# Designed miniproteins, single chains, part 89

Each design is a single chain, and the fold is of that chain. pLDDT is the mean over its residues in the fold that is shown.

## One batch from the design tools (miniprotein)

Design m3282
Fold by ESMFold2-Fast:
Structure m3282 (fold): chain A 69 residues (1-69)
Amino acid sequence: MIFNPSEEEQEENAEAARKLIEEAADPSLSHEKRVALLVAARILASLIGDEEKKQELLKEIKEVEEKLE
């Protein structure tokens, strides 16, 4: 099982990932910066112990990735 040290840390990781996804959706940013933000968001999402919340974030990341292509 993925270690979940606290609900607070899990919420912080989810909030950080969501902020990165929002930044990556900004078309004024360079392609390279947007890709880097999505990679960081994916790493943070993978650290979330709540499977449903993790899958929601991964889906949002995928939707932004599709817009970059």
Scores: mean pLDDT 77

Design m3283
Fold by ESMFold2-Fast:
Structure m3283 (fold): chain A 69 residues (1-69)
Amino acid sequence: GTLEELEPLLSDPDPAVRREAVRRLAALGEPGIEPLLRALTDPDEEVAKLAAALMPAAHSHLIQAAARA
């Protein structure tokens, strides 16, 4: 699945690759929330800032999924 493809990218040595993974994980909604929480503790400030900025988007997808049920 998409989560399985993106989660390993958070371990990539290139912070630019990790930033791309963060953006894509935020788009997944609920499955992306746990890896995004991990990205908040990333040693690269730009990766951590991006994860914090995109966390509301992942939460919004979770709310939309619950509303459809």
Scores: mean pLDDT 71

Design m3284
Fold by ESMFold2-Fast:
Formats: structure tokens, sequence, C-alpha cells
Structure m3284 (fold): chain A 66 residues (1-66)
């Protein structure tokens, strides 16, 4: 894998970890995460304390790899 591909996979994995935390906390938005709009995913990540710039990169990687 290139460094770029590795970073993208890592960012996607971080988004999956947040999704797992949502499920563990019984967050009602967890069921909608996979089908949520990009804006909704960004707001969820920001609410979980992810930096907005990092959140954008995580959502892009997650959507591209899913």
Amino acid sequence: MTEEEFEEELLAALAEIVYGIMKANKDPRAEKFDTASREEKLEILKEYGIDPELAERMVEAYERLT
C-alpha cells in the first residue's frame, strides 16, 4: 500500500471506531450513520469531539472505502 492508501484506510477505520462507539452507547443515530448524508456524518463526528478538518477527511475516506 502507498502511504496515501494507508492514511485513507486509517481515516476510514477511525470513522468505523466512532460508529462502533455510537452503537455501544445506544445512540439512535447509529442506525442512520451508514445512510446519513455527508453533512449528518460530519455533525455526528464533531459531536463526538473530532476536529472538523479531521472529520471531513474521515467521512471522505469512509464513503470512498464503503
Scores: mean pLDDT 74

Design m3285
Fold by ESMFold2-Fast:
Structure m3285 (fold): chain A 76 residues (1-76)
Amino acid sequence: MIDEISLLMAKGQKAFEEGNYEEAIEYYQRALKLALEKDDTFSAAQSYRNLAKVYEAMGNLEKAKEYQEKAEELLK
């Protein structure tokens, strides 16, 4: 079965590839929330990494760094 987190991640990636950064952020934030509710550390870290990538593409390097650090902290 396709997990809801995986579907949200796929939708976020598609939006990011299309340059729809706000839509990508919304999908990745939904994936992050669900991953955290399920204690899915891997999917939560992946969601943080994807949020960092979107913010970097938008030129918001401060938020990109914050999300990258959150992903790294979860995987330690």
Scores: mean pLDDT 86

Design m3286
Fold by ESMFold2-Fast:
Structure m3286 (fold): chain A 87 residues (1-87)
Amino acid sequence: SIAAISLLRKFGVAKGIPLHKLPLSDSVFEEILQELKARNPELYEKFEALAKELAGKNLTPEEVLARLEETDPELVELLTELLLSRV
């Protein structure tokens, strides 16, 4: 979803991941979300639910990271691994 891609971009910024090395299209973020779903469908559902909850809110990257860490620390670790694998 667009909300999930937006949340993932803010998370990457908070983690200091060099997102400018990724393709300009949203396809790489969609691929990351599909890999998250394949590796851990429960973490994927938590991420999508949080993305919908936070959609349209003016959260900073640091606030997004804090909310993800409170939701599930394993989700933060897996998302970091998946994003770094693409840069």
Scores: mean pLDDT 81

Design m3287
Fold by ESMFold2-Fast:
Structure m3287 (fold): chain A 69 residues (1-69)
Amino acid sequence: GPAAKEAELRRGLERALQALEEGDVAAALSGLHELRKHYHIPELDEAIAALRAGDVARARAILRALLAR
């Protein structure tokens, strides 16, 4: 249901953010690409684009903003 889907999204975002805090950009990208298959959220594409550009700080800010919703 919608609540279970929201909980799955939150867990995926938390894992991606944790990977970035550990310096594992590849793991974060893999996790965000997996989330993008199931969730059509523009901020996921923005976070992926930031990581591809090497802007880890911007990607972290986007993920934290999504988690604050």
Scores: mean pLDDT 86

Design m3288
Fold by ESMFold2-Fast:
Structure m3288 (fold): chain A 104 residues (1-104)
Amino acid sequence: NEQEKRERARQQGLEDVARFNAILDATAADRDAGLAALDALIDERAAELQRDYGMDEASARATAALQVLSLAESQIAAGTKPEAARAVRAHAEALLASIRIPIR
C-alpha cells in the first residue's frame, strides 16, 4: 500500500528530526554530552544501514554523517540554535574526513 508506505516514511522523518533537535538541545546545554549523543545516533543509523540495506561499515557511517550534516545545515539556515548546529556540523565534517572510503 503506497499510502501506508508514505505515511510510515513521513512518521520516521518526523521522529528523526525530533531526535536531532534533542541532540541540538543537549549540545547547547553541554557540548561534549551533546556530541557524544550525536556519535551514538550516527552509530545507530550506520548499524541500521548495514543491517537493512547491506552497506559496508565505512559507507554506512559516511551516509549517516552526511544525513546529520544536511540536518545541521538546515538548522543553521533556519537560525535555530546556530552555535549548537555549527558544532554538530563541524563534528560531522571531522567524522567524514576520518572515514576511509576506497575511491577508484
Scores: mean pLDDT 77

Design m3289
Fold by ESMFold2-Fast:
Structure m3289 (fold): chain A 64 residues (1-64)
Amino acid sequence: MKKEELLKKAEELEKKADFYESQGNYPQAAIYYALASRHYEEAGETDKAEEYRKKFVELAKKGA
């Protein structure tokens, strides 16, 4: 997959994660942050990948 396509998909997943977090739906937000982190990693955006991986871990601890 091209880097541009990975970045676009990562941004869409990040927006979905932010939406679910704003709703207090931490399990869904965690899933989308994990997916966004993975796509940022594949695109070579290591700083963003680490940031959203940390968000995933924090929200996963809040969900049961």
Scores: mean pLDDT 82

Design m3290
Fold by ESMFold2-Fast:
Structure m3290 (fold): chain A 61 residues (1-61)
Amino acid sequence: SSVLKRLEELVERIEEAVRAGDFDGAQALVAELYALMQKEKVPPEVRQEFFFRVDEILRAG
């Protein structure tokens, strides 16, 4: 199964949690995203892209 699809689904869930004001849930999902990237050995440039997107979502909330 696509690791990228699982990462995209987690980013969508983080965005939904932030929009709902569920910052504890958003933090847990961010931790899950980082753990998945480490476990699946996602390349540094792809990890940096996801870090940037998550930072943008959290700053918009």
Scores: mean pLDDT 85

Design m3291
Fold by ESMFold2-Fast:
Structure m3291 (fold): chain A 61 residues (1-61)
Amino acid sequence: SMEEYRKKGEEYEEKAREALERGDVGSAVEHLGKAGEYYLKAGDDEKAERMFEEAERLSSS
């Protein structure tokens, strides 16, 4: 369901935050990418875009 996809997006977004807390930028980028994919499946295009933009910003730094 859309709600299940949204929950998965939140799960990966949380994993990305935890990765950043420990300084693991590479894992954070991977988790943000997964979060974006799940938000896209949930129909939340705006949130998906924010996840992908954050991942790109981190990988460019």
Scores: mean pLDDT 87

Design m3292
Fold by ESMFold2-Fast:
Structure m3292 (fold): chain A 77 residues (1-77)
Amino acid sequence: SLVEEAAEAARRGDAEAAARLMEEYARSLGFSPEQVRRLGEAARLLAEGRLDEALALGNTDPITGSITRELAELVRA
Protein backbone atom coordinates (compact mmCIF):
# COMPACT_ATOMS: atom_id res chain seq x y z
CA SER A 1 0.00 0.00 0.00
CA LEU A 2 1.04 3.64 -0.40
CA VAL A 3 1.09 4.09 3.39
CA GLU A 4 3.44 1.09 3.78
CA GLU A 5 5.67 2.47 0.98
CA ALA A 6 5.70 5.87 2.74
CA ALA A 7 6.66 4.17 6.03
CA GLU A 8 9.53 2.35 4.28
CA ALA A 9 10.74 5.64 2.74
CA ALA A 10 10.57 7.29 6.19
CA ARG A 11 12.58 4.39 7.73
CA ARG A 12 15.30 5.05 5.12
CA GLY A 13 15.29 8.78 5.97
CA ASP A 14 13.99 9.63 2.48
CA ALA A 15 11.86 12.62 3.46
CA GLU A 16 10.92 13.62 -0.10
CA ALA A 17 9.75 10.10 -1.04
CA ALA A 18 7.80 9.74 2.22
CA ALA A 19 6.08 13.10 1.61
CA ARG A 20 5.23 12.34 -2.05
CA LEU A 21 3.80 8.89 -1.21
CA MET A 22 1.62 10.25 1.63
CA GLU A 23 0.38 13.12 -0.58
CA GLU A 24 -0.51 10.57 -3.30
CA TYR A 25 -2.31 8.41 -0.71
CA ALA A 26 -4.29 11.37 0.69
CA ARG A 27 -5.18 12.60 -2.81
CA SER A 28 -6.40 9.09 -3.78
CA LEU A 29 -8.84 9.22 -0.82
CA GLY A 30 -10.23 12.62 -1.90
CA PHE A 31 -8.73 14.58 1.01
CA SER A 32 -8.61 18.38 0.88
CA PRO A 33 -5.47 20.13 -0.47
CA GLU A 34 -4.77 21.31 3.10
CA GLN A 35 -4.94 17.73 4.46
CA VAL A 36 -2.75 16.47 1.57
CA ARG A 37 -0.04 19.06 2.35
CA ARG A 38 -0.28 18.40 6.12
CA LEU A 39 0.17 14.61 5.69
CA GLY A 40 3.13 15.18 3.36
CA GLU A 41 4.80 17.46 5.92
CA ALA A 42 4.08 14.98 8.75
CA ALA A 43 5.68 12.17 6.69
CA ARG A 44 8.74 14.38 6.05
CA LEU A 45 9.07 15.04 9.80
CA LEU A 46 8.81 11.30 10.55
CA ALA A 47 11.57 10.57 7.99
CA GLU A 48 13.73 13.15 9.83
CA GLY A 49 13.09 11.38 13.18
CA ARG A 50 10.96 14.31 14.42
CA LEU A 51 8.13 12.19 15.83
CA ASP A 52 6.66 14.68 18.32
CA GLU A 53 6.49 17.45 15.70
CA ALA A 54 4.93 15.09 13.12
CA LEU A 55 2.21 14.00 15.59
CA ALA A 56 1.54 17.61 16.64
CA LEU A 57 1.15 18.69 12.99
CA GLY A 58 -1.09 15.70 12.17
CA ASN A 59 -3.33 16.34 15.20
CA THR A 60 -4.47 19.68 13.68
CA ASP A 61 -7.55 17.65 12.64
CA PRO A 62 -8.77 14.15 13.66
CA ILE A 63 -8.39 12.61 10.18
CA THR A 64 -4.78 13.66 9.57
CA GLY A 65 -4.01 12.88 13.25
CA SER A 66 -5.28 9.30 12.90
CA ILE A 67 -3.32 8.72 9.67
CA THR A 68 -0.10 10.27 11.04
CA ARG A 69 -0.34 7.96 14.07
CA GLU A 70 -0.85 4.92 11.78
CA LEU A 71 2.16 5.97 9.67
CA ALA A 72 4.30 6.46 12.81
CA GLU A 73 3.40 2.93 14.04
CA LEU A 74 4.35 1.45 10.64
CA VAL A 75 7.69 3.32 10.72
CA ARG A 76 8.38 1.81 14.18
CA ALA A 77 7.40 -1.76 13.16
Scores: mean pLDDT 87

Design m3293
Fold by ESMFold2-Fast:
Structure m3293 (fold): chain A 68 residues (1-68)
Amino acid sequence: REELRKELLRLIGEILDIIGDIYELERELEKETDPERKKELEEELEKLKKELEELKKELDELDKKLEE
């Protein structure tokens, strides 16, 4: 269980880092006026949001394993 807890904390850290990256890109997108650059930022945001969803799935699976 302690090893699973360490893995949980690692995943939480990775999730927080991606949330931070998403926040920064959302702020940049709000300030951006160039439509081509906006599209690039939107594509990067979509990519990061997908990565975040995958990490959240890993977190949920690990949490279920900890509850067993």
Scores: mean pLDDT 80

Design m3294
Fold by ESMFold2-Fast:
Structure m3294 (fold): chain A 68 residues (1-68)
Amino acid sequence: SLEEELKRAEEEKRRAEEELKRAMEELRSLPEDAPISEITRVIGRILRAIGEIFEAELKIKELKEKLE
């Protein structure tokens, strides 16, 4: 149902927000001499989490429009 899809989308957004929080904390915890590969990896995780939040938010908006 649309209500179940909305619940799943809200759960996906919450999980992505937690992933973003963890990745940002990891970025803050990187040593000053961290290799570029490690910095790039963590930034990649941040960007991925932001993308997942954006996609979930769009889906939530679309589902809410369909529900009323």
Scores: mean pLDDT 85

Design m3295
Fold by ESMFold2-Fast:
Structure m3295 (fold): chain A 55 residues (1-55)
Amino acid sequence: SREQVVLEAARAVLLAGIDFLRSIKPSQSPERQAQLDAEIAAMEREIAELDARLA
């Protein structure tokens, strides 16, 4: 369905975003790493919500 395609696309974008944030994290300050961890956690929750809708 159109809804499924949109949700799967949103999920793919979030996964790419998480991968990017994880890739830059080791080179950042401890304060920036904490901010990135919070952002990654928020994106992981968004993926969990999308997964619930796709199930």
Scores: mean pLDDT 87

Design m3296
Fold by ESMFold2-Fast:
Structure m3296 (fold): chain A 90 residues (1-90)
Amino acid sequence: SKSLEEVKKELEELKKEAEEILKKAKEDKSLSVEEIKKKLEEAKKKFKEIEELARRAGAMRGEFEEFVKSSKEYIEKKYEEAIAIVEKKK
């Protein structure tokens, strides 16, 4: 369905953003913990909007619910890893 395709697309965009932040944390010495935390808060807000879209579409069940949950955990782990890398470089 269109709503499932939209949810998948938005989750993949959030995953890509999280991966890019992790890459920058490893390669860029100018990236601050404060900037990463702000981006994480923005990502969490967007995730809540995506999750609500999935819920309204009746899609928050079974395998798809687990996909949404695992996507959230993946995104959060990438941001947490980025924060840890930048803090270690201080």
Scores: mean pLDDT 79

Design m3297
Fold by ESMFold2-Fast:
Structure m3297 (fold): chain A 55 residues (1-55)
Amino acid sequence: DVERALEALREGARAAGLSEEQIDEIVAEFRELVRAGASLREAVRRATERIEELQ
């Protein structure tokens, strides 16, 4: 479920100390990956890696 994955990513990014601007950027990248045909697993993996890079 894309909606649940996005909520979990937003919470994880906030817990990691990212700004709302950084969170919005990660969410936009996630949505673009899903639109481009990436699986939810791949999109979540990419977003998680991005959160780790930015914290």
Scores: mean pLDDT 83

Design m3298
Fold by ESMFold2-Fast:
Structure m3298 (fold): chain A 66 residues (1-66)
Amino acid sequence: MSVEEKFATLTPRERAVALLLSLGLSQRQIGEVLRISQATVSRHIRNIMRKLGARNREEIREMVAE
C-alpha cells in the first residue's frame, strides 16, 4: 500500500485534478483548465481524498508533488 499504488486507482479525471492541485491551482482554476464546473472539481477532490487517505487538499498536493 503506497501513494503510487493508490494514485493508480484514481480515474483519469481524478488524476488530472490531483496533479493540478499539486501545482497549487484553486478549485476554480482547475475547473477552468479541465472545462468542468467548480462543483464537479470539489466532488473529485473529495473522492481523491478518500481514495488516497488524505485528510485535506494540502495533503493531496504533498502526496502528488513530493
Scores: mean pLDDT 77

Design m3300
Fold by ESMFold2-Fast:
Structure m3300 (fold): chain A 74 residues (1-74)
Amino acid sequence: SVKEASRYTAEQLRKIGDEFDGIFRKIAGERAKEAARRITEEGLSNEEVGRLIREAVREGVERSDEALREKEEE
């Protein structure tokens, strides 16, 4: 029974991990694209573009983590 439970849990965790990884990547990617477009259209420097892209990616990852923690709090 212990082995059966651990196999089931491992398989479920793997699926959950894959799904969340996809969500994290999509949020970070879209956020970075939007930031870059706005920056270039507003005429900001390339150096500031790089920094804001990194911040947008970080924010996307952090927001995804917060959503997971909030769900666990419930």
Scores: mean pLDDT 66

Design m3301
Fold by ESMFold2-Fast:
Structure m3301 (fold): chain A 95 residues (1-95)
Amino acid sequence: SKQEAVERVLKKAEEFLKAVEAGDYETAIRKLQELVRAGNELADLLAKEDPEKAREFLIRMTALVLSALGALLSGDYEQAIRDVKALIEEVKEAA
């Protein structure tokens, strides 16, 4: 269901934030990859209801994920946290 897909994305986002806070950046990258997979599943479900809304969500998610990954690789962990928190808000609005 859409609710289960939303909950899956939020869980992966929370796991990412915990990994960054713990200084476990390898786990954070893995959780970001898992978040992308869960987000794509959510986008597919959104597309069944509204293809344009799903496309807008996917564009915003992609931008935030790329920003978070770039921030992690440059050691800007505060920016990576901000980007994933922004993604959490996008997911809640899409729900």
Scores: mean pLDDT 89

Design m3302
Fold by ESMFold2-Fast:
Structure m3302 (fold): chain A 61 residues (1-61)
Amino acid sequence: SLEELLERWTELTLRLGEVTDPEARERLAGLLLEFQDRLAAGDWEGARRVIEEMEEVLEES
């Protein structure tokens, strides 16, 4: 749901400030732009997949 996506987005935003790895920061910046594009297009399933990718980057970094 949209509410679930916004909640996960809020949690991601809080954790982004903890990322110090330059490669992870670059990947997250690209994913942030893609997330915004998906939302602008009304592609909520695409937006959810981008959030999942961002979560994976945070776990790997």
Scores: mean pLDDT 80

Design m3303
Fold by ESMFold2-Fast:
Structure m3303 (fold): chain A 60 residues (1-60)
Amino acid sequence: STIERLAALLDSPSVTVRAVAARELGEIGSPEARAILEEALKRPNLPPVVRVALEAALKR
């Protein structure tokens, strides 16, 4: 599914890809997508751009 692919992209070595995946999960806005975003925010030492993207996605 699209959600499964986007969740995998949150583990990308590319900071840009991770931020885009977070934004796209936010656009979907389903309970499953929100749970993935909330879990990703719990990770230690997130790059600032990824953290901002995750927080913005969850505010939708």
Scores: mean pLDDT 81

Design m3304
Fold by ESMFold2-Fast:
Structure m3304 (fold): chain A 74 residues (1-74)
Amino acid sequence: DEEKKKEIDEKLNKESEEERKKLLEYLKKNPDYSEEELLELYKEGIKKLLEENLKLGLLSEEEYEAILEELNKG
C-alpha cells in the first residue's frame, strides 16, 4: 500500500532520517524479497527505531502506540 508507506515514511523522516536511510539500503540489497517479506522487514526496522526513541524520551508512549497500530493494521 503506497499511501500507507508514504505516511510512515513522512513520520519516520521527522523522527530519524539516518535510520530510515539504513532501512532503505537494507531493502535495496534484498531485491528478491517478496512484498510481504519487505513489509515485515520494514515493520521490524520501524519498531526498533520507535523503541529506541521511546527509551531516549524523544517519543511519547501514546505516539509510539499510534505509529505501531498504523504499521500493524496492514
Scores: mean pLDDT 67

Design m3305
Fold by ESMFold2-Fast:
Structure m3305 (fold): chain A 60 residues (1-60)
Amino acid sequence: MEEEREETIRWIAEQLIKIGEAVDYEFKGDYEKAAKLLSEINGIPYEEALEQIKKMKERL
């Protein structure tokens, strides 16, 4: 039984903050920082995350 509910809540909050930061960076045009955060969230290489963001912008 996990007694460290606070640790779990902190982890969830951290993930949500990272998602919010990534979206904010994309909105402001800081694609490099957005790609870095998406790389960390999704566990993919930075280069792949950056390429995904570039593809999204090319489609728009």
Scores: mean pLDDT 72

Design m3306
Fold by ESMFold2-Fast:
Structure m3306 (fold): chain A 100 residues (1-100)
Amino acid sequence: AVEEGVRAGREGYEKGKKAKGDKGAREGGLAAARGGGAVSDAIPSADKEGQRRLAEAGEEAMRGGLEAVKAATGRKGAVAGTGGALAGIGAAFEARLAVE
């Protein structure tokens, strides 16, 4: 669970960074949203160290969503990127609260 959440968050960041044009932005934004969701799903099964790693992965997913927004040339890419960024930051926040 933790390894999968961390990997999905990282993948969202990488796909967001590589996004170009609206199609790329849609794909990157959706990958970031999936990453944020995977991070959130992994939190209940994680120990304190895993929760810290998941917080970092959620932040990576957020950054991927933001990069997708920058690459967007149309509404669909911008919406997907924004959704990915929100999913990522929300997951990061959840994980950070779980550590404390």
Scores: mean pLDDT 84

Design m3307
Fold by ESMFold2-Fast:
Structure m3307 (fold): chain A 57 residues (1-57)
Amino acid sequence: MEEARKLGEKAVEYIKQGNIQKGIEYGRKAGEKASQEPPEVREEVAREIQEKLEKAA
């Protein structure tokens, strides 16, 4: 979980910097790590990333 969360945080940081390509790349890596977790954990991580993106807009 921590690895997926860290990758998600990096994705949000890159998107905030305007580096959309790296943001998408790290988002995919976070999703891949999260896919090894139970569905409820994946949903929680996805929700946190979505909330951070909305706050960054």
Scores: mean pLDDT 73

Design m3308
Fold by ESMFold2-Fast:
Structure m3308 (fold): chain A 70 residues (1-70)
Amino acid sequence: DPVVDLIRNTLLRLPAGASVDEMVDAMARYAAEHDLPESVVRAVADRLGLSPADRARLLARYRALVAQRA
């Protein structure tokens, strides 16, 4: 499950007390580095119950990182 793998390889490896910004950055970077589609990133945001603002930040960072690879 790519959603579970993303969470396991990012959020569960962050230290206790990591900021939401650090969590969003780690997830966006992992997804972009592993060529995961935006649908997986959206599914992770939905599963974690991210606020609309944090969901938008996650998608914006993911899209920016993907664009840098072009």
Scores: mean pLDDT 82

Design m3309
Fold by ESMFold2-Fast:
Structure m3309 (fold): chain A 60 residues (1-60)
Amino acid sequence: SLVEKAREYLKKGEEALKNGDYLTAIKYYSKAVVYAMEAGDRELVAETAQKLAEAIKKYE
């Protein structure tokens, strides 16, 4: 499902973040946001968008 894809990309983003690969984390979190939006899951959109914002801050 789209929700499962969003969760999968969240995990990939978290692993990249742990490795200090902030750009890769941004890419994965961006995909997670897109899948959450397509799923129409407002809570998941908020969660994935928050993670994306955090990764962007660390990249800067």
Scores: mean pLDDT 88

Design m3310
Fold by ESMFold2-Fast:
Structure m3310 (fold): chain A 77 residues (1-77)
Amino acid sequence: MEEREKAVLETALNLLEAAFDITLEIAPRMSEEQVRAELEALAEAYDLLAREARERGDEELAARAERLREEVRRALE
C-alpha cells in the first residue's frame, strides 16, 4: 500500500473511533432516532474503511475497522 494512502486510512480509523466513543457518551441526551442514524452512519463508514484497507492489502487495518463495525452494530441492538 502507498504510504500516503495508509496514513489517510489510519487517520480516518482514528477519527471514526473517536466519533463512536463521543456518540456513546452523548447518546443519553439524544433521541433514539438520532442515535440510530449516527450509529448507522458510523457502521457504513467502518464498512467502507475495511473494504478499502483490504483492497490495498492492509489486513490489520481492515480487521480493526471490521471489529469496530461489529461494536457499532451491537450498539444498534
Scores: mean pLDDT 81

Design m3311
Fold by ESMFold2-Fast:
Structure m3311 (fold): chain A 80 residues (1-80)
Amino acid sequence: SEELRELLVKIGAYILYKELEQTPSLLDPEAVAFAKKVREELTDEEIQELMERVKKELGLENDSAVVQLALQAFREALAA
């Protein structure tokens, strides 16, 4: 699903944003700007709800599996 892909990219950006605040050289400026915008638009509770939805839709057993897929989706989006 295209909607699921976009959701995973946003979750991945949100998770990485905390690391980017401390190490901004890890990604392109556009990637940092996107991650910051996602972090400003979504709360921790909203992200947790989205992660639970993805976990249920994909049949994943734990949050770490969602996190790994989300980070992969975000990295793939940056490479495109």
Scores: mean pLDDT 73

Design m3312
Fold by ESMFold2-Fast:
Structure m3312 (fold): chain A 65 residues (1-65)
Amino acid sequence: EVEELLEEAVEEYKKAAEGKTPEQRDFIKTTILNKLALKLRELGYSDEEIQKAVLEFSKKVDELD
């Protein structure tokens, strides 16, 4: 479940960030990261699990750039 939401967030970033400047990509990354955190909180995941998921999202996004 968490992995599916993480993969969806990464794919959303790839599509939204295409052709954007580094500054625009950073804003898009932050927006998607916040959406992911909110979804996980609504599903009842712990703060530690949410932090791990947002860290993993951030790492995957940084490796794409």
Scores: mean pLDDT 81

Design m3313
Fold by ESMFold2-Fast:
Parts: sequence; C-alpha cells; structure tokens
Structure m3313 (fold): chain A 69 residues (1-69)
Amino acid sequence: MSAEQRRLLRGLLMREYGLSEEQAEAIIALGEAHRDWSVEELAALLAERFGLSPEQARAIAEALRAYLA
C-alpha cells in the first residue's frame, strides 16, 4: 500500500477501535505479511495477538483486506 493509505488506515484503527499507534502499525504489518490468509484466519490471529474481541478482530481483518487487496 502507499504511505498515504497506511496513514489513513492507521488513523481509522486508532479512532474507531481505540488502538495505540504502535498496535495499529503492528496490525497493518501482520495484514501485509498474511495477505494470502482468509479474513477468518487473520481475525483469529489478531484476536490472539492483540486481545481483540472476535467482532473487532473480524472488522479489522475485513478493513485490512479492503486496503491491501
């Protein structure tokens, strides 16, 4: 993704889900590393690594796929 798209996505994650800048950047990096994973697989990883609810993890995984695909 472009630097501008990364900045917008980071801001979205921070504002809508209450994530820190460090958490948002780590989540984006995981999405980029696992772009071939299903939304369900990525959501499960995010929930495990960041303590997100299943609903938050799914919504974030879907947002990552929209920005990365």
Scores: mean pLDDT 81

Design m3314
Fold by ESMFold2-Fast:
Structure m3314 (fold): chain A 60 residues (1-60)
Amino acid sequence: IEEIEKRIEEIEKRIAELERTLATNTSLSPDERLALEVEIGVLQIELGVLKLILKKLKEK
């Protein structure tokens, strides 16, 4: 349970960092922007899955 909660926190921090980079770094190439957007998308899916697992584990 603690491992899942820690992973959720790490993913949320990583998403925030990537979103900040996209917002503030105007020197990114289109390919670099797309790569970061894809990474954010993958992390958001993982976050959603982990939150569902955590909810089920806590409810029991």
Scores: mean pLDDT 80

Design m3315
Fold by ESMFold2-Fast:
Parts: C-alpha cells; sequence; structure tokens
Structure m3315 (fold): chain A 63 residues (1-63)
C-alpha cells in the first residue's frame, strides 16, 4: 500500500540520516508528501496524522 511504502521509505531515510538537521529536512519532506497524498485522496487526514506521529517518534529515538 502507499501508506506502507511511505513509512518504509521515510523510516530508512531517518535511520541513515547523519545529523539532526538532516532529520528535520526528512520530516518536513514527509509532511509535504503526506499532505499531497491527502489532497489526492490516497490516504485520509487521520492516517496522515498517525503516520506523521510515527515518523516523529522514530526521529526522536535517532538522537
Amino acid sequence: SVKEELLKRYEEMIKNAKSKEEIDEIITQAGKELADLVKQGKITPKEAVEIGKRLSEIAKEKF
């Protein structure tokens, strides 16, 4: 699914990030892609919020 592919891709990007600044850029990029997917009707706003929270938790643990 689009949701699973996005989660896998961004989780790997966060894990491979070399700085906190790079993580911030990745999270910003994920937010833009999630907003676009909602506009396209491929995911719901609720799903976008849940995915964003999950990615933020993964990013927090990378510190």
Scores: mean pLDDT 83

Design m3316
Fold by ESMFold2-Fast:
Structure m3316 (fold): chain A 61 residues (1-61)
Amino acid sequence: ELLERARELEERGRRLQEEGDRLFSRARDDAQAEAGIRLVEEGERLRQEGSRLREEARRLS
């Protein structure tokens, strides 16, 4: 179902943001910090995608 897929994307996005933030906080060099930032950005993209699917599904209900 669309709502289940939206919730899965939203949760995966949050996990990526949390992991990216932890990686960034523990970074010892610029490469690790950059990797953390990219994980956070990817997580934000997944959360936005999930949010759009959730809104679309509910507006059409």
Scores: mean pLDDT 82

Design m3317
Fold by ESMFold2-Fast:
Structure m3317 (fold): chain A 67 residues (1-67)
Amino acid sequence: EELKKKAEELRKLAENYDKMSDIYFQKAKEDPENKDEYLRKGQMYRSKAEKYKTEADNLEKEYEKLK
């Protein structure tokens, strides 16, 4: 129960960071003066999303072992 709940929370965090990443990549296309800053932020949020996806995957694997 706890592990499944934590995995779901991490999945939601990853999804939110993916959305933030997409927003910044879109801003990079729309605002060429700040393109490099927005690309950096987009990449940073994408990395955070991948980290939380990996943590969620690990928790889901632990949950699966309890079945």
Scores: mean pLDDT 82

Design m3318
Fold by ESMFold2-Fast:
Structure m3318 (fold): chain A 60 residues (1-60)
Amino acid sequence: QAQQYQQLRRETIRAMSTASPEARAQAQRLIDQGDQAYQQGDYDRAVQLYQQALDIARAG
C-alpha cells in the first residue's frame, strides 16, 4: 500500500513541473498536508490530498 501513495505523490510532482506558478504553489500546499496525514497514519486523507494536488497541477 505504501507504494501506491509514493507513486501518486511522484505523479503529482511531475505534473507540477509543467504547471503555472500559482497552481504549483497550491499543489505544494496539498502535498505538504498529504505528507503530514501519511505520517499520522491517516492514509485515506493522504490519498485525497495527493489526488487534489494532482488535479490542480494538471489543470494549471
Scores: mean pLDDT 81

Design m3319
Fold by ESMFold2-Fast:
Structure m3319 (fold): chain A 66 residues (1-66)
Amino acid sequence: SEAEKYYQEGVALLAQGKYEEAAKAFEKAIAADPNYAKAWQGLALALARLGKLEEAAAYAEKAQAL
């Protein structure tokens, strides 16, 4: 799916240390499928790497609610 494609792009960007770009890729995955829990988890991880811990916690909770 398109959500899975963007999610995998985000994962690759995380591996490269490109955390802001990874977050954008995960946001695109969420836009394609808002119920794709892995994309919300990916966004939370990317934001945690950027030190945005409060936002990361909120998106991790969103993933858990799905």
Scores: mean pLDDT 88

Design m3320
Fold by ESMFold2-Fast:
Structure m3320 (fold): chain A 73 residues (1-73)
Amino acid sequence: SKEEKIKELEEEIRKLREELAEAVAAGDLERAARLVEEIGKKLAELYELLGNKELAEKARKLAAEDVEALRAL
C-alpha cells in the first residue's frame, strides 16, 4: 500500500542518515556526497507520496547544493 511505501522510505532515509554521519565522521567526503544525493532522492519520493510536490522539489535542490558543497571541499 501507499502507507507501507511511506514507512519503507522513512526507514531507508533513517539508515542513510546514520551512514552519512559515519561517512562525515570518517572524513569520507566522496561517500558523504553520494549519501546526501541518495537521501535527497528518497526524501523527494516521500514528499511526492505525501502529496507535497513543492517540498519534493525543494528536497532535490537542497541535496544538489549539499553535494556540490561537499565536492568543493
Scores: mean pLDDT 84

